# Designed miniproteins, single chains, continued (4), part 65

Each design is a single chain, and the fold is of that chain. pLDDT is the mean over its residues in the fold that is shown.

## One batch from the design tools (miniprotein)

Design m14240
Fold by ESMFold2-Fast:
Structure m14240 (fold): chain A 78 residues (1-78)
Amino acid sequence: MLEEARKKVEEAAEELVKATGEEGKEKAKKALDMAETAAKVAEENPEQRQGELEAMEELTERIRRGTEAAKKAKKEAA
């Protein structure tokens, strides 16, 4: 579960970088750092695990929304 949540954040971050290039790299790095911190907290504190999993799911959805917005902007600029 924790590994799957991290993988989803990583996949979403990669799509963001592909859509935005250098502009998205900084945002993707921050998102990955947040997911890594959440995973570490969940691993060290099992009682907080559910909250950290929900935080990573929310983060994944936020990244995906950013990617869609970036793809739309790129199409309009081209």
Scores: mean pLDDT 77

Design m14241
Fold by ESMFold2-Fast:
Structure m14241 (fold): chain A 97 residues (1-97)
Amino acid sequence: EYGVTPMSVEELVERIREHKKWAVEKGLLSEEGVKNVERILEAVRARDAEELMRIAIENVATDPIVAELAARAAVALGAPEEEIRRYEEAVRKVAAE
């Protein structure tokens, strides 16, 4: 496996802000979605990959943009493979139903 250099918290925060701006401009984020992105930013600043995975799983059915953003942030912070698998299972379950 290639060692992926972990993204810095500052770099990750800026990428999340840019993606939020893009999604708002495209009309892809509701007011609730914007609030969830703020939760993601708080979890990133806290380096809380577990909370990011929780947000991702919570939103897979209701807001896929928020779910994907939270999951990517968790992976960038080094989320455990087990938590990543839980998210993948949640996505697969939603896609099947």
Scores: mean pLDDT 76

Design m14242
Fold by ESMFold2-Fast:
Structure m14242 (fold): chain A 55 residues (1-55)
Amino acid sequence: SIEEVVEELRRRGEQALQQLRTDLTAQNDPDLDSVLEDVRRQMEVHIARVREKLE
């Protein structure tokens, strides 16, 4: 179903962001959380557009 595809995309996106956070945390970047929040926001916008396309 469309909902299953969207949920799978969201899950993979969250896993990728978590891995990226782990890798970048070792570099002690003080703006890391802000950057990751912006990436997550953009991911949600893209997921919404994919959902609309799959209707």
Scores: mean pLDDT 75

Design m14243
Fold by ESMFold2-Fast:
Structure m14243 (fold): chain A 55 residues (1-55)
Amino acid sequence: ALLTELQDPSLSEEQKVKLLLQLAPQYDQEQLSLRAATFGLSVDSIELLKKAQES
């Protein structure tokens, strides 16, 4: 499951962003932002995810 990969501490922030983008169609912006924050992503990465989902 993609969520299991997000728990891997060896993953870079960029790799976590890529995994969350694969999940973006399943979540609204608030859910996606909450998940990203839970996995330790920066504000900049969360904004990038929200921008991608708006497209």
Scores: mean pLDDT 72

Design m14244
Fold by ESMFold2-Fast:
Structure m14244 (fold): chain A 71 residues (1-71)
Amino acid sequence: MTAEQKVAKLLSEAYQAGKKSIVTSLQELAKRLGVSQSAASKALKDLEERGVIERRRTKIPGHYEISWAKG
């Protein structure tokens, strides 16, 4: 399973639990996916560039809200 597929699975699980997004840091995301921070960063950039996800800054320092892109 690619890092991109792992991000998609994590978002899908959050939505099934009644959450519209996940709030996480890059370090925590990488740890949760079992990948390097570099791989997690690349997966997020690739998914965002493809319009699959969106990222927003949160009130928590170093954390981002990740959701499915509106489409």
Scores: mean pLDDT 80

Design m14245
Fold by ESMFold2-Fast:
Structure m14245 (fold): chain A 68 residues (1-68)
Amino acid sequence: SPLLQKVKDELHLELGRSVAQGLSVDEIEERLQKIVDKNRPSLTPEELEDVEELVKRMVRRYRAMAES
């Protein structure tokens, strides 16, 4: 759906901005979660699961990099 793609693009853009600003893993997770929560009423249950999985994957990758 166009909305699902828009939310995914917004999550990728926010991740890039937050990383460039040197934010902590917890701050990045909070910012990504706010984007999901903002769009929650407009997403289907399946689309919500897809974006929540993307956020978990993004946070996991950034956490691994921060622990290096």
Scores: mean pLDDT 85

Design m14246
Fold by ESMFold2-Fast:
Structure m14246 (fold): chain A 54 residues (1-54)
Amino acid sequence: SISDVDAELDATRAALDAQAAKADPRQRIYLEAELGLAMMSASVTKQILRRQAQ
C-alpha cells in the first residue's frame, strides 16, 4: 500500500542518516545517491498504486 511505501522510505532515510553520521565525505556521496534512488522509487511506486486504487 501507499502507507507501506512511505514507511519503507522513512526506514531507509533513518538507516542512511545513521550511516551518514559515521561516514567520511566520499561515503556520503554514495549515501546521498542511494537516498535519491529510494525517493524516486517510492514516488513511482506510489503513482502506480494510486492509479490501481482508482
Scores: mean pLDDT 82

Design m14247
Fold by ESMFold2-Fast:
Structure m14247 (fold): chain A 67 residues (1-67)
Amino acid sequence: MEVELSPEELEWLRRQGELIEAGEVSEEEAIQAFVRQAELRRPGEGLQTLLEKAKEAGDELMIKVVE
């Protein structure tokens, strides 16, 4: 089943996107921090799966922001 990010995870990602645009943080650092937060929220799901999900969700949000 398709996994959807929680509202707090989406808010956090959106905030990170703003920081990336401002040059405060790199996209790589933001993704790593998000994966850490996701692990705290969903322990035991598997780091590699969470990493891929975080990247995929980030790309989708970027597409939505652009168009």
Scores: mean pLDDT 60

Design m14248
Fold by ESMFold2-Fast:
Structure m14248 (fold): chain A 85 residues (1-85)
Amino acid sequence: MAAREELERALEEARRLEEELTRAVDEGAAPEEVRELGERAAEALERVADALAAISPELEALAEALRRAARELRESAERVAEHLA
């Protein structure tokens, strides 16, 4: 029960932060803002992964894929921020 509620909250936050990050990049936001949004979005993906793993061991492979995606997102946001600077 609690794990599913955490998953729902984590998914909604990850989706919102992804939309904010995309908008910030498209609108030419400050490099620091892009970095901050990228880090928060990556953390939200990691929370989704943790919530999935807490629900079922069968979801562990999906959780690991999301943790990998979070690392790639953080790295990509840093590269984009460098180009905006």
Scores: mean pLDDT 80

Design m14249
Fold by ESMFold2-Fast:
Structure m14249 (fold): chain A 62 residues (1-62)
Amino acid sequence: MEAVRDAAAEILREAGKDEAADRVRAHARGITPENLPVVAAEIARLSGQDAAAVLERLRAAW
């Protein structure tokens, strides 16, 4: 859980979305294997990165 949250925040920071990264670190508590693709799509949208690449990074941290 915490490692996935940290990975998501890192992706947002790499894209210069520091405020979004801070919110993810502070508030993301409901990440599950089932909703991980939805989370990855949201992080990809915010960061401007590829959704599949984001999903793989988050899965590697799970």
Scores: mean pLDDT 77

Design m14250
Fold by ESMFold2-Fast:
Structure m14250 (fold): chain A 84 residues (1-84)
Amino acid sequence: PLLPQYTEEDLERLVKEAEEAEKNGDYSKAADYYTRAGDVADMLGRYELALEFYRKALEYAKKSGDTAKVKVLENRIAEIEKKL
């Protein structure tokens, strides 16, 4: 598969969307936006930043009761840790 073209600007937008979801108490959306932010950070080679966003996403996935997303995020965190 081809890697999508992402930028720091895309990352900043996703983080703002996640923060807005947090303010609204929408934990499911917050988990989704932080997951996407982590994916973009990983694609940009910013592995420590990707870990921070995936850990945030994991917190909100747990709060929303999304057990499937929790498992996916735990796996993504483990994969990024191997790159550090």
Scores: mean pLDDT 83

Design m14251
Fold by ESMFold2-Fast:
Structure m14251 (fold): chain A 115 residues (1-115)
Amino acid sequence: MTFEELLEKAIARLKAILEHLGVTDPEIIDIFIKALKEILEKHRDKSLEQREAAANTAVAAIQAMAVGLLKGKSKEEILREVRRLLDQVPTLSDEDKADMLEIFEKAIDELKAKR
C-alpha cells in the first residue's frame, strides 16, 4: 500500500466513523482530518507496518476523542483515554506517542475554541 492509498483509506474510514457518531459539522470534521494527516505525515518514511499502526491508532484515538466530546467530557478525561489507548500499541515508540498526544491536544483546543 502506498502512503497516499493509506492516507485516503484512513480519511474515508474516519469520515464514516464521524458521520455514524452524528458529527456533521464540516469545520469539526476538518479539524479531526487535519490531526490525522499531521500524524500520518510524521510516519511517511517509516515501514508499511508502522504506517498502518499509526493510521489505525490515530483513527481509534480520534473516535475516542469525538465520543468523549459528545458526552461532554473534560479535556483531561479525553486525553487520559487517548493516552491509555496509545499505551496498548507496542509498535509505536514513546516519542511517536508523545507527538500524537500533542497533536490531539491541539485538536481538542481548536474544537473547544469554536464553542
Scores: mean pLDDT 84

Design m14252
Fold by ESMFold2-Fast:
Structure m14252 (fold): chain A 95 residues (1-95)
Amino acid sequence: MEEKKEFLEEQIENAEKVAKDGEKIIEKGKKNNAPEEVIKKLEELLEKMKENIEKAKKALKEEDFDKALEHLKKVFETAAEAQKLIKENLEYFLD
């Protein structure tokens, strides 16, 4: 049962890392003159990820593991949507 808390803490840390990497990807897109609508959508998705990370942290602190997992699921679903948008505009996000 300690396993659930440890697992959720690890997934929250992974989610925070994904969000930080997302900030760097957005800055790279801006530097490479990605379309403004693409950047705006990525910024909206990043903000949604950050909101759900904070909600997951709050739920975990309250020991509501089901709610923490629900918010983490939303983080990774939003990250997948952002990743699809990046792949569709890959020329602006490559080195």
Scores: mean pLDDT 86

Design m14253
Fold by ESMFold2-Fast:
Structure m14253 (fold): chain A 66 residues (1-66)
Amino acid sequence: MSQEEAARELAERLGVSLEVARNAVAAALTGDPVITRVAAKELAELGGVSEEEALRVLEEVVRRTL
């Protein structure tokens, strides 16, 4: 899937804005685990889910872009 498709799926699944989802996907695509974890924490706070759930969904959608 494309990065834009991943961002749309992430936004729908976590209930966050498309802009927040695009930024999170871009962060995860850096391959930096610290940057990815910070993005997952932001998604969790904005989406009202656990950090583990946000990280799982983020990693899942990003994996499908590679």
Scores: mean pLDDT 83

Design m14254
Fold by ESMFold2-Fast:
Structure m14254 (fold): chain A 106 residues (1-106)
Amino acid sequence: SMVDEQMRQLIEELREMLREPVLDVDRIVQLLRELLELGKQTNDVNLLFEAARLAVEAAERTRSREIAELALELGKLALQKAPNDLQLINELIGLILRAIGLELDS
């Protein structure tokens, strides 16, 4: 779908940003907000899992509470759409707990 294609493009942009030694927090926040809005419309749970994983990585590297909150929202959305995949659920719970820890610590 067009939504899934747009999500793949934003995920690739996020990966490219995470390859840089210095991260632009404001740009990452904007990208994650766009991913969250598209994520509400997607049926591709793997795109949501990938977005959540990269968002947690960005939150850990930046120690940004705002990025951690967006990572948590992406993880929760992915979990809501993937109720019957035990491996993905376990990975998402791990990501959600890491995002919560970042919000509480920062």
Scores: mean pLDDT 84

Design m14255
Fold by ESMFold2-Fast:
Structure m14255 (fold): chain A 71 residues (1-71)
Amino acid sequence: MPLPKMVDDPSQSVEEVTREVAERLRLIGAEIDAELLGLDVTVEDLLSLPEEERERLIEELSRRNRELVLK
């Protein structure tokens, strides 16, 4: 059976794991927003961007998706 691996390093704190999971969910949300908008943007693409550009793109995708849903 596949075992869930939540901690990659035994020295990693629960807070760090929680933060990593939250960040992953945020990136997945952005990928879903992009897919709904017909854009080819993946979590991998987002991770390849500098943090500042990644944040701007996530915000833009969320904004566009919000406008789409309201129509």
Scores: mean pLDDT 72

Design m14256
Fold by ESMFold2-Fast:
Structure m14256 (fold): chain A 105 residues (1-105)
Amino acid sequence: SKQQTLDQIKAVMDKLLGMMQMDVQMIKDPKEKAEAQQLLDQIQDNMSTLYRQAQQASQSTVQQVYNQLQAILDDYLTMRRNGTPVVDILRDVHQRISQILAQVS
């Protein structure tokens, strides 16, 4: 159902935000941490907007949003395992969430 897919979107968003918040807090350099926090704030705002738009979208659009968010989560975990700097991972996430948001509007 559409509601089940929306619940899955919420779960993926919550998992991503939790991991990003933890990873940002672990940054030792104050300037890099500030940049990462700014990106995280933008991602969080865009995710909130995307979730609101998904609630009003068709079932097929909601499924597409879920598939794209799951791909972002999978890539996040891969980049993290490969030792990619947190700020670079957040730039990738921000770009991809912004692209999804543009497609849903």
Scores: mean pLDDT 92

Design m14257
Fold by ESMFold2-Fast:
Structure m14257 (fold): chain A 67 residues (1-67)
Amino acid sequence: MSEEQLERLAKRYGISKKTAKEMVELARDMLAKGKTLLEVAQEIARRFGISVKKGLQIVLDIELGDV
């Protein structure tokens, strides 16, 4: 993901660029290991203290490239 895409993701969800990068790296690692979108959303929610619903929105944006 480009620096510009990370900045857009960070602004969209009100998080730091560093946090956005950590979320993207986590999501890509888990998806590469065959985890479902819901499992990735749950892990993001757990680690970053956000709702599973918000985590799922973030995972879908990463997967679809809507950033």
Scores: mean pLDDT 81

Design m14258
Fold by ESMFold2-Fast:
Structure m14258 (fold): chain A 96 residues (1-96)
Amino acid sequence: QSVVPPANAKELTKEEIEAEKNQAITDIKGGKDKNTIAAEFEEKAKNEKLKGASDEKNKEVVAIYNKTAELIKKASNDKEAEAIVKASFDKLIELS
């Protein structure tokens, strides 16, 4: 509901974002349900923000996480879900 993450949201470094990217890809390859992965991205949108980023950049982070969740739910196969995750995390790393 909030476009800006709350002040107490977990602050992520570039290294932590890369770790989350690798974990999400591992989970997809491991057969984790796409709806579960999407729910994890919805949770990230509510509870995570970029360390040292402006409110405007963190609004983009929330939008990226929520859009990623939406796209993953619509993915036809694991390869498509993996591509969506990679593209989304690459944008997050760029914003960091």
Scores: mean pLDDT 81

Design m14259
Fold by ESMFold2-Fast:
Structure m14259 (fold): chain A 89 residues (1-89)
Amino acid sequence: MEEEARELEAKAEQLLANAQQAEKLGAKQSTIDRIRQAARLYRLASQYLRQGDREKARQYVAQAQALTKDLADKVNKMLELAKLAEEVE
């Protein structure tokens, strides 16, 4: 339970870092807003999981996943390209 809650918090932090990186790369504000909303949902899921409400936690995780489903390829592609660009100077 605590490990699962920590994983959800880590995902939220990663999404916020991804949003900041996407903003630096000139991503559309709508894309950045969606990533931040997904991070917020993961944080809520973590809070409910710590309270023992696994059903609400699952619902918020599902909402976060649905929110980023159409953007997952774009976000992952941008992050991969950003890392490669830093390695290639």
Scores: mean pLDDT 75

Design m14260
Fold by ESMFold2-Fast:
Structure m14260 (fold): chain A 76 residues (1-76)
Amino acid sequence: RVEELKEEARRLYAKAAELYAEYERTGDRALFERALELAGEAGILGAEALALERGEDVEKMVEEMRKLYEEERAAL
């Protein structure tokens, strides 16, 4: 279960990196926004996996990661 979450997070980060690389070539802000969304989803899944692995509060770690993602997105 934890490994499945980690693999899914890696896949989303890889997709985000591809979109970000295309954004760097084209300047298309929509690609940047999509990359940021996928990276945020990957971060949330990674936090969930870490919390499960450590026996931490999953809900709390997911909320903290979501808050960081929202702050980064607002800084655009």
Scores: mean pLDDT 76

Design m14261
Fold by ESMFold2-Fast:
Structure m14261 (fold): chain A 74 residues (1-74)
Amino acid sequence: SPAVERIREKIAELRALAAAETDPEVRAFLEQVIERMEWLLRVVERETDPALIEQLMADVDAMVALARRRIAAA
């Protein structure tokens, strides 16, 4: 599934950012975002409704944007 592959790529990117992060509060926040994205990955793996997959992918994009804003604000 392209959606599953996309989420896995974003989780890998955020894990690399968390590993490079020196601020422990920012790192902890990134780890929380990763944990929620792993939950979204499990939901998308089981979902067959294209409209709901599109909504879930919008949530993934919003979480990645939130993580990047938090890094920029630190």
Scores: mean pLDDT 86

Design m14262
Fold by ESMFold2-Fast:
Order: structure tokens, then C-alpha cells, then sequence
Structure m14262 (fold): chain A 79 residues (1-79)
């Protein structure tokens, strides 16, 4: 669907931006860059959840993904 295609395009754009911001954080250690990465990763999580819903994912699958995404964010905050 057009909605799925738009979500996939937005997800790809965010993934590229996250990769660039994470590379900058690795180079600089700047806490502001870390916070930007966290914010972008939260946006990515919401778009992936929207895509999962469009693809008929169960509420259990949605919740599992949220838990995994939150664990990833906690790991980044600890870095």
C-alpha cells in the first residue's frame, strides 16, 4: 500500500540519520549527540510499530518489540 511504502521510506531515512548521529557520538562522546540519537531511535520505534500494525502484527508482537526497543535505548544511555 501507499501508506506502507511511505512508512518504509521514512524508516530508511531515519535509519541513515541514526547511523550518522551514532558515528558522530562515537567520534566526539558529546552527550547532546547521544540525546539526539535516543530521540531519533524513539521516532524509528514508532514508525516500525506503525508498519507492524499495517502488516497485521498481534498486540503481543507489538509489546515484545517495544520491550526490545526500550532495552536498546537503555544500553545507549549507559554508553
Amino acid sequence: SAEEEELIARIRELQARIAAVLAEFEATGDPAVREEAIALMRELTELVLELMRLRGASEEQIEKFREQAEATLEALKAA
Scores: mean pLDDT 88

Design m14263
Fold by ESMFold2-Fast:
Structure m14263 (fold): chain A 58 residues (1-58)
Amino acid sequence: MEEAKENALKEGLEGLEETLKNNKTKKIEDVKEVIKVFGEEYNFPDVEKELIAKLEEL
């Protein structure tokens, strides 16, 4: 992965961890909204797909 995509993925994962940590009852749809907003900001479809995959692991 290119360094820019790696940085985007790292920031996205940190955001997901924070979102789930603060909201133990968070629904999948709410977390997907966070991923979508992040994907729109960075415009990296590979990063968006990776974040969705990581969501399934969390």
Scores: mean pLDDT 64

Design m14264
Fold by ESMFold2-Fast:
Structure m14264 (fold): chain A 96 residues (1-96)
Amino acid sequence: MAEFNKEEFERELKEALELLESRGDRDTAAVVLAVAGALLYLHTNDKETALELLDKALENASPELRELIERLREAVENDDVEEVKRVLRELFELVE
């Protein structure tokens, strides 16, 4: 039985971020936060929480990654689902 639980999702995300922070992987933390924010928006339509996650992603991001995450944030603010999907694809292309 699968039920999407926003609080459980946020808890799992926090655990992943704590692990990444312990290693100093700030860019990886930024990507994880950005993807999580976009997925939360797409599944729940909760813009407030998605934007909060994207703001945290921007705090962790290098200048190059920040540009892509800012574009994702603007897409979420504008309810531009197609742009959210395009930016997610671009983020996936950045994984080694």
Scores: mean pLDDT 76

Design m14265
Fold by ESMFold2-Fast:
Structure m14265 (fold): chain A 110 residues (1-110)
Amino acid sequence: AAEHLRKAKEHLEEAIAAAEAGDAEKAIEHLEKAKEHLEEATREAVELAKEKGDEEAAKAVEELGEEGLEHIEKAIEALKAGDFAAAIRHAEEAIEEVDDLGSVLGAIKQ
């Protein structure tokens, strides 16, 4: 889960950089990769929380993962519409959800 979260964040940061450069195609490619890594991280983190018997953490991770994925999808749609500012904002919001999910995941391991 932690490795996939790190990769999701790296791809979100690369998507923001591409969007700031006006490269919608490259930004979308990185957002799609971030989506794949966030889906894997969320799945693994939910499984870990359930293994530890932490039902609250499992629910929190699932909700944060869903919110992050929603923001990634909104960023992709914004780029397709030529709204780079909205795309950057949604990608930044997705990074916040990834960071929050990482915090919940860190707490489960203690």
Scores: mean pLDDT 87

Design m14266
Fold by ESMFold2-Fast:
Structure m14266 (fold): chain A 63 residues (1-63)
Amino acid sequence: DKKEFEEYLQKLYEAFSSIDEEGVELFKEMAKNLKPIKWTPEEAKQATEAINKGLEEALKKKE
């Protein structure tokens, strides 16, 4: 379960790291709506942190 979750986050990060600024905004929107997915509070926190890291790297790439 945790490995599947980690692979999912890795794929999301890779997908969004190669897209434009609109994709970064979509990534942020997804992060806000992750809570409806069947995750534990710990998994939700890890997902939020991973998404934030992906966004930071995407924004830095555009600078």
Scores: mean pLDDT 60

Design m14267
Fold by ESMFold2-Fast:
Structure m14267 (fold): chain A 74 residues (1-74)
Amino acid sequence: SEERRKESVRRALAALGIKPGETVSKEDAIRFLQGLGVPEARAREAVEAVLREKGRKETLSIGELIEAGELAFG
């Protein structure tokens, strides 16, 4: 389930001390997705696609990181 994946990512970020309102850097987002089993090239493509869509270059919200994870996994 897509919603179940979003919740799992959110819980993993909370376990790392990241609050729902905080942002993560592009490189930290890529490393986070790699930690979940995504290859680096795929993680980078997904993160950069979300950043481009939102008009950002360096930081993602938790929701945007979840979107990047969804792109990377399917």
Scores: mean pLDDT 74

Design m14268
Fold by ESMFold2-Fast:
Structure m14268 (fold): chain A 95 residues (1-95)
Amino acid sequence: VDPEEVARLRAEIAELTAKRKESRAKYDQALANGDEKEALKWRAEYYEAMGRIAELSGLRDFAADFYRTAADLYEQVGETEKAEEMRKKADELEK
């Protein structure tokens, strides 16, 4: 175990955890404002961050499920390129 590699992984997980919290807060705000499209976008970003956290934790099945959920949400808000990116990540994890 390389201490520098451990430090990089900890930093990435901390950054993703912060992004997850921000996306959740933005989702709650969008829901309160009645903005369904904005809420779905932040929900997609939340699940994208959850997928990456699960992937880094070695939870490949959970990571794939989170990325597929993010893909469906990005598709619903018209972010087709992001949806395709998330589907590719899920497909790679199922190999």
Scores: mean pLDDT 83

Design m14269
Fold by ESMFold2-Fast:
Structure m14269 (fold): chain A 83 residues (1-83)
Amino acid sequence: AMPKEVLELLLEAAVYVLAAAVLKVMGGDPKKILEYAEKAIEKAEEALRKAEELGAPERWIEDARSLLEAAEEIKKEAEEKLK
C-alpha cells in the first residue's frame, strides 16, 4: 500500500509552496513568503525522510526532492529581497 504519511507531508509541502508562490505573484510581504517557504522546506524534508524510511516508491522520493528544490528557490528569492 502507498504510505499515507508521506502523501500527507507531500500535500502539506505543496500547499506551502503554492501559498508562497501566490503571495509572491500578488507582491506580498517578503517576510511572509520566507515563512511559507521555510514551512514548505520542513514538510518536504520530513516527507523525503519518511519516504526513504518506509521504502516509498522512487516517484514519491523524487516528488519530495522537487518540492524541496522549489521551496529553497523561493526562500533564496525572499532572502535577497530582505537584504
Scores: mean pLDDT 83

Design m14270
Fold by ESMFold2-Fast:
Structure m14270 (fold): chain A 87 residues (1-87)
Amino acid sequence: MSAEERLREKLEEMFANFEKLVKSTLPEDEAKKLVEVMKKVVEAAKNGEDIEKVLEEVLPELSPQAQQWLRYVVREMKETEEEIRRE
């Protein structure tokens, strides 16, 4: 399996796990908004696009708590990408 295929698989797995956690932690309306934003970030990462640009666009629409969740998810995604690309 290529590094790109491994990265996409891991990003999709991480997204599913974070979606579950977000839905159990945040109010339904905030969870829905954050999940939609996370989908955009994951899609951009899978396509090799600039995720920082996507973050700048979507962060103002989120509560401070949801912004903290999104920043955490992005950090985990970047660490995963670095580890996979290193090997």
Scores: mean pLDDT 76

Design m14271
Fold by ESMFold2-Fast:
Structure m14271 (fold): chain A 87 residues (1-87)
Amino acid sequence: MEEELIKMEEEILTNGKDIHPLLIDAAEAQLDAQWARLKAEGKVSPKMEEVGALLRELLEYIRNNPDVKSFLEKFKELQKKADEIYA
């Protein structure tokens, strides 16, 4: 599952085109499904909730700014915040 998301992100970054709405919808559905499962298993920590909020912020931003450059800039910002949460 993580490998699939990483491959999807790499393909989007490599193509230099606007992110297809279907890919954004698929990413949101995967995030919702994974989070629902982790919550049901009692595996969502406060730090994971913070990271989940960052991922939702990324998806919302990309829905309004579907270009690869905007995705890259926002992803780098949120990646730094995620690293700080787990530091």
Scores: mean pLDDT 73

Design m14272
Fold by ESMFold2-Fast:
Structure m14272 (fold): chain A 89 residues (1-89)
Amino acid sequence: SEERRRLLEEGEEKVRQADTLLDEATRLGLQGGGDPSDEVRNTLVPAFRKRAEEIERKTGVKLPGSLALVVAAEEVRREGEELIREARS
């Protein structure tokens, strides 16, 4: 019960963070410009940048900065969905 709740909460938070960045990236065109929200700029971009660096290290593929953030966010979203599925199984 408590373990399932922790998995669900962690998964939901990962999906929320990823969706926040991906929705704002789509809306503003982070590749082309526009002003991101304070949460995206100050919290999510630094976090997903670290994840993008980990992906680059493992794959050897260097993506443009904005595209690297989108790929990292999609990866975190998939992890969040997997945690939610595990919690509900």
Scores: mean pLDDT 81

Design m14273
Fold by ESMFold2-Fast:
Structure m14273 (fold): chain A 81 residues (1-81)
Amino acid sequence: KEKEAKEKIEKFVEEYKKASTEEEAERIKEWALKNLEEVYKAYEEGEKKGAEAGEETTKKVSKEKGDKIAEAVKNQGFLGG
């Protein structure tokens, strides 16, 4: 479960780096935020509100908060930071 989550993140980062255009990168990021948040919230058993937060994040995935999450998962704290 956790291993799969990190493997998906790694694959997302690799695909994102291969993106040649801003539009392509944006689509990849949007997909990752949608799927990544679901996996992340399922992985975080310590956060019971994670289920509700994941639902909120899915609704607002393209917003500035979603962008911050994408940055965290790609650079530093994939799921924890």
Scores: mean pLDDT 52

Design m14274
Fold by ESMFold2-Fast:
Structure m14274 (fold): chain A 85 residues (1-85)
Amino acid sequence: SSVSSSGDSVSIYAEKGAGVGGSALAKGGEPTVTLSGPLEVVSEGSSKSGDYTTTVVGARATASGTVTATASGPGVVQTGMATGT
């Protein structure tokens, strides 16, 4: 599954087993944040972590506010929220 909001977006595609969808999204080239699950990440404004790390999830917080995302299990459960200006 994935979670996204207007302005800010954090997309977690871990539900697809060896997350293929998330990998394609994070590779978008936008200011993306790569994180692993299970964990909680808070990103604000333009956050970019380079390329992929362990699990696949893209967090796009551009010219907005704070992006909070929680992922549980590297391909099953995730939650998140995004706040803007």
Scores: mean pLDDT 33

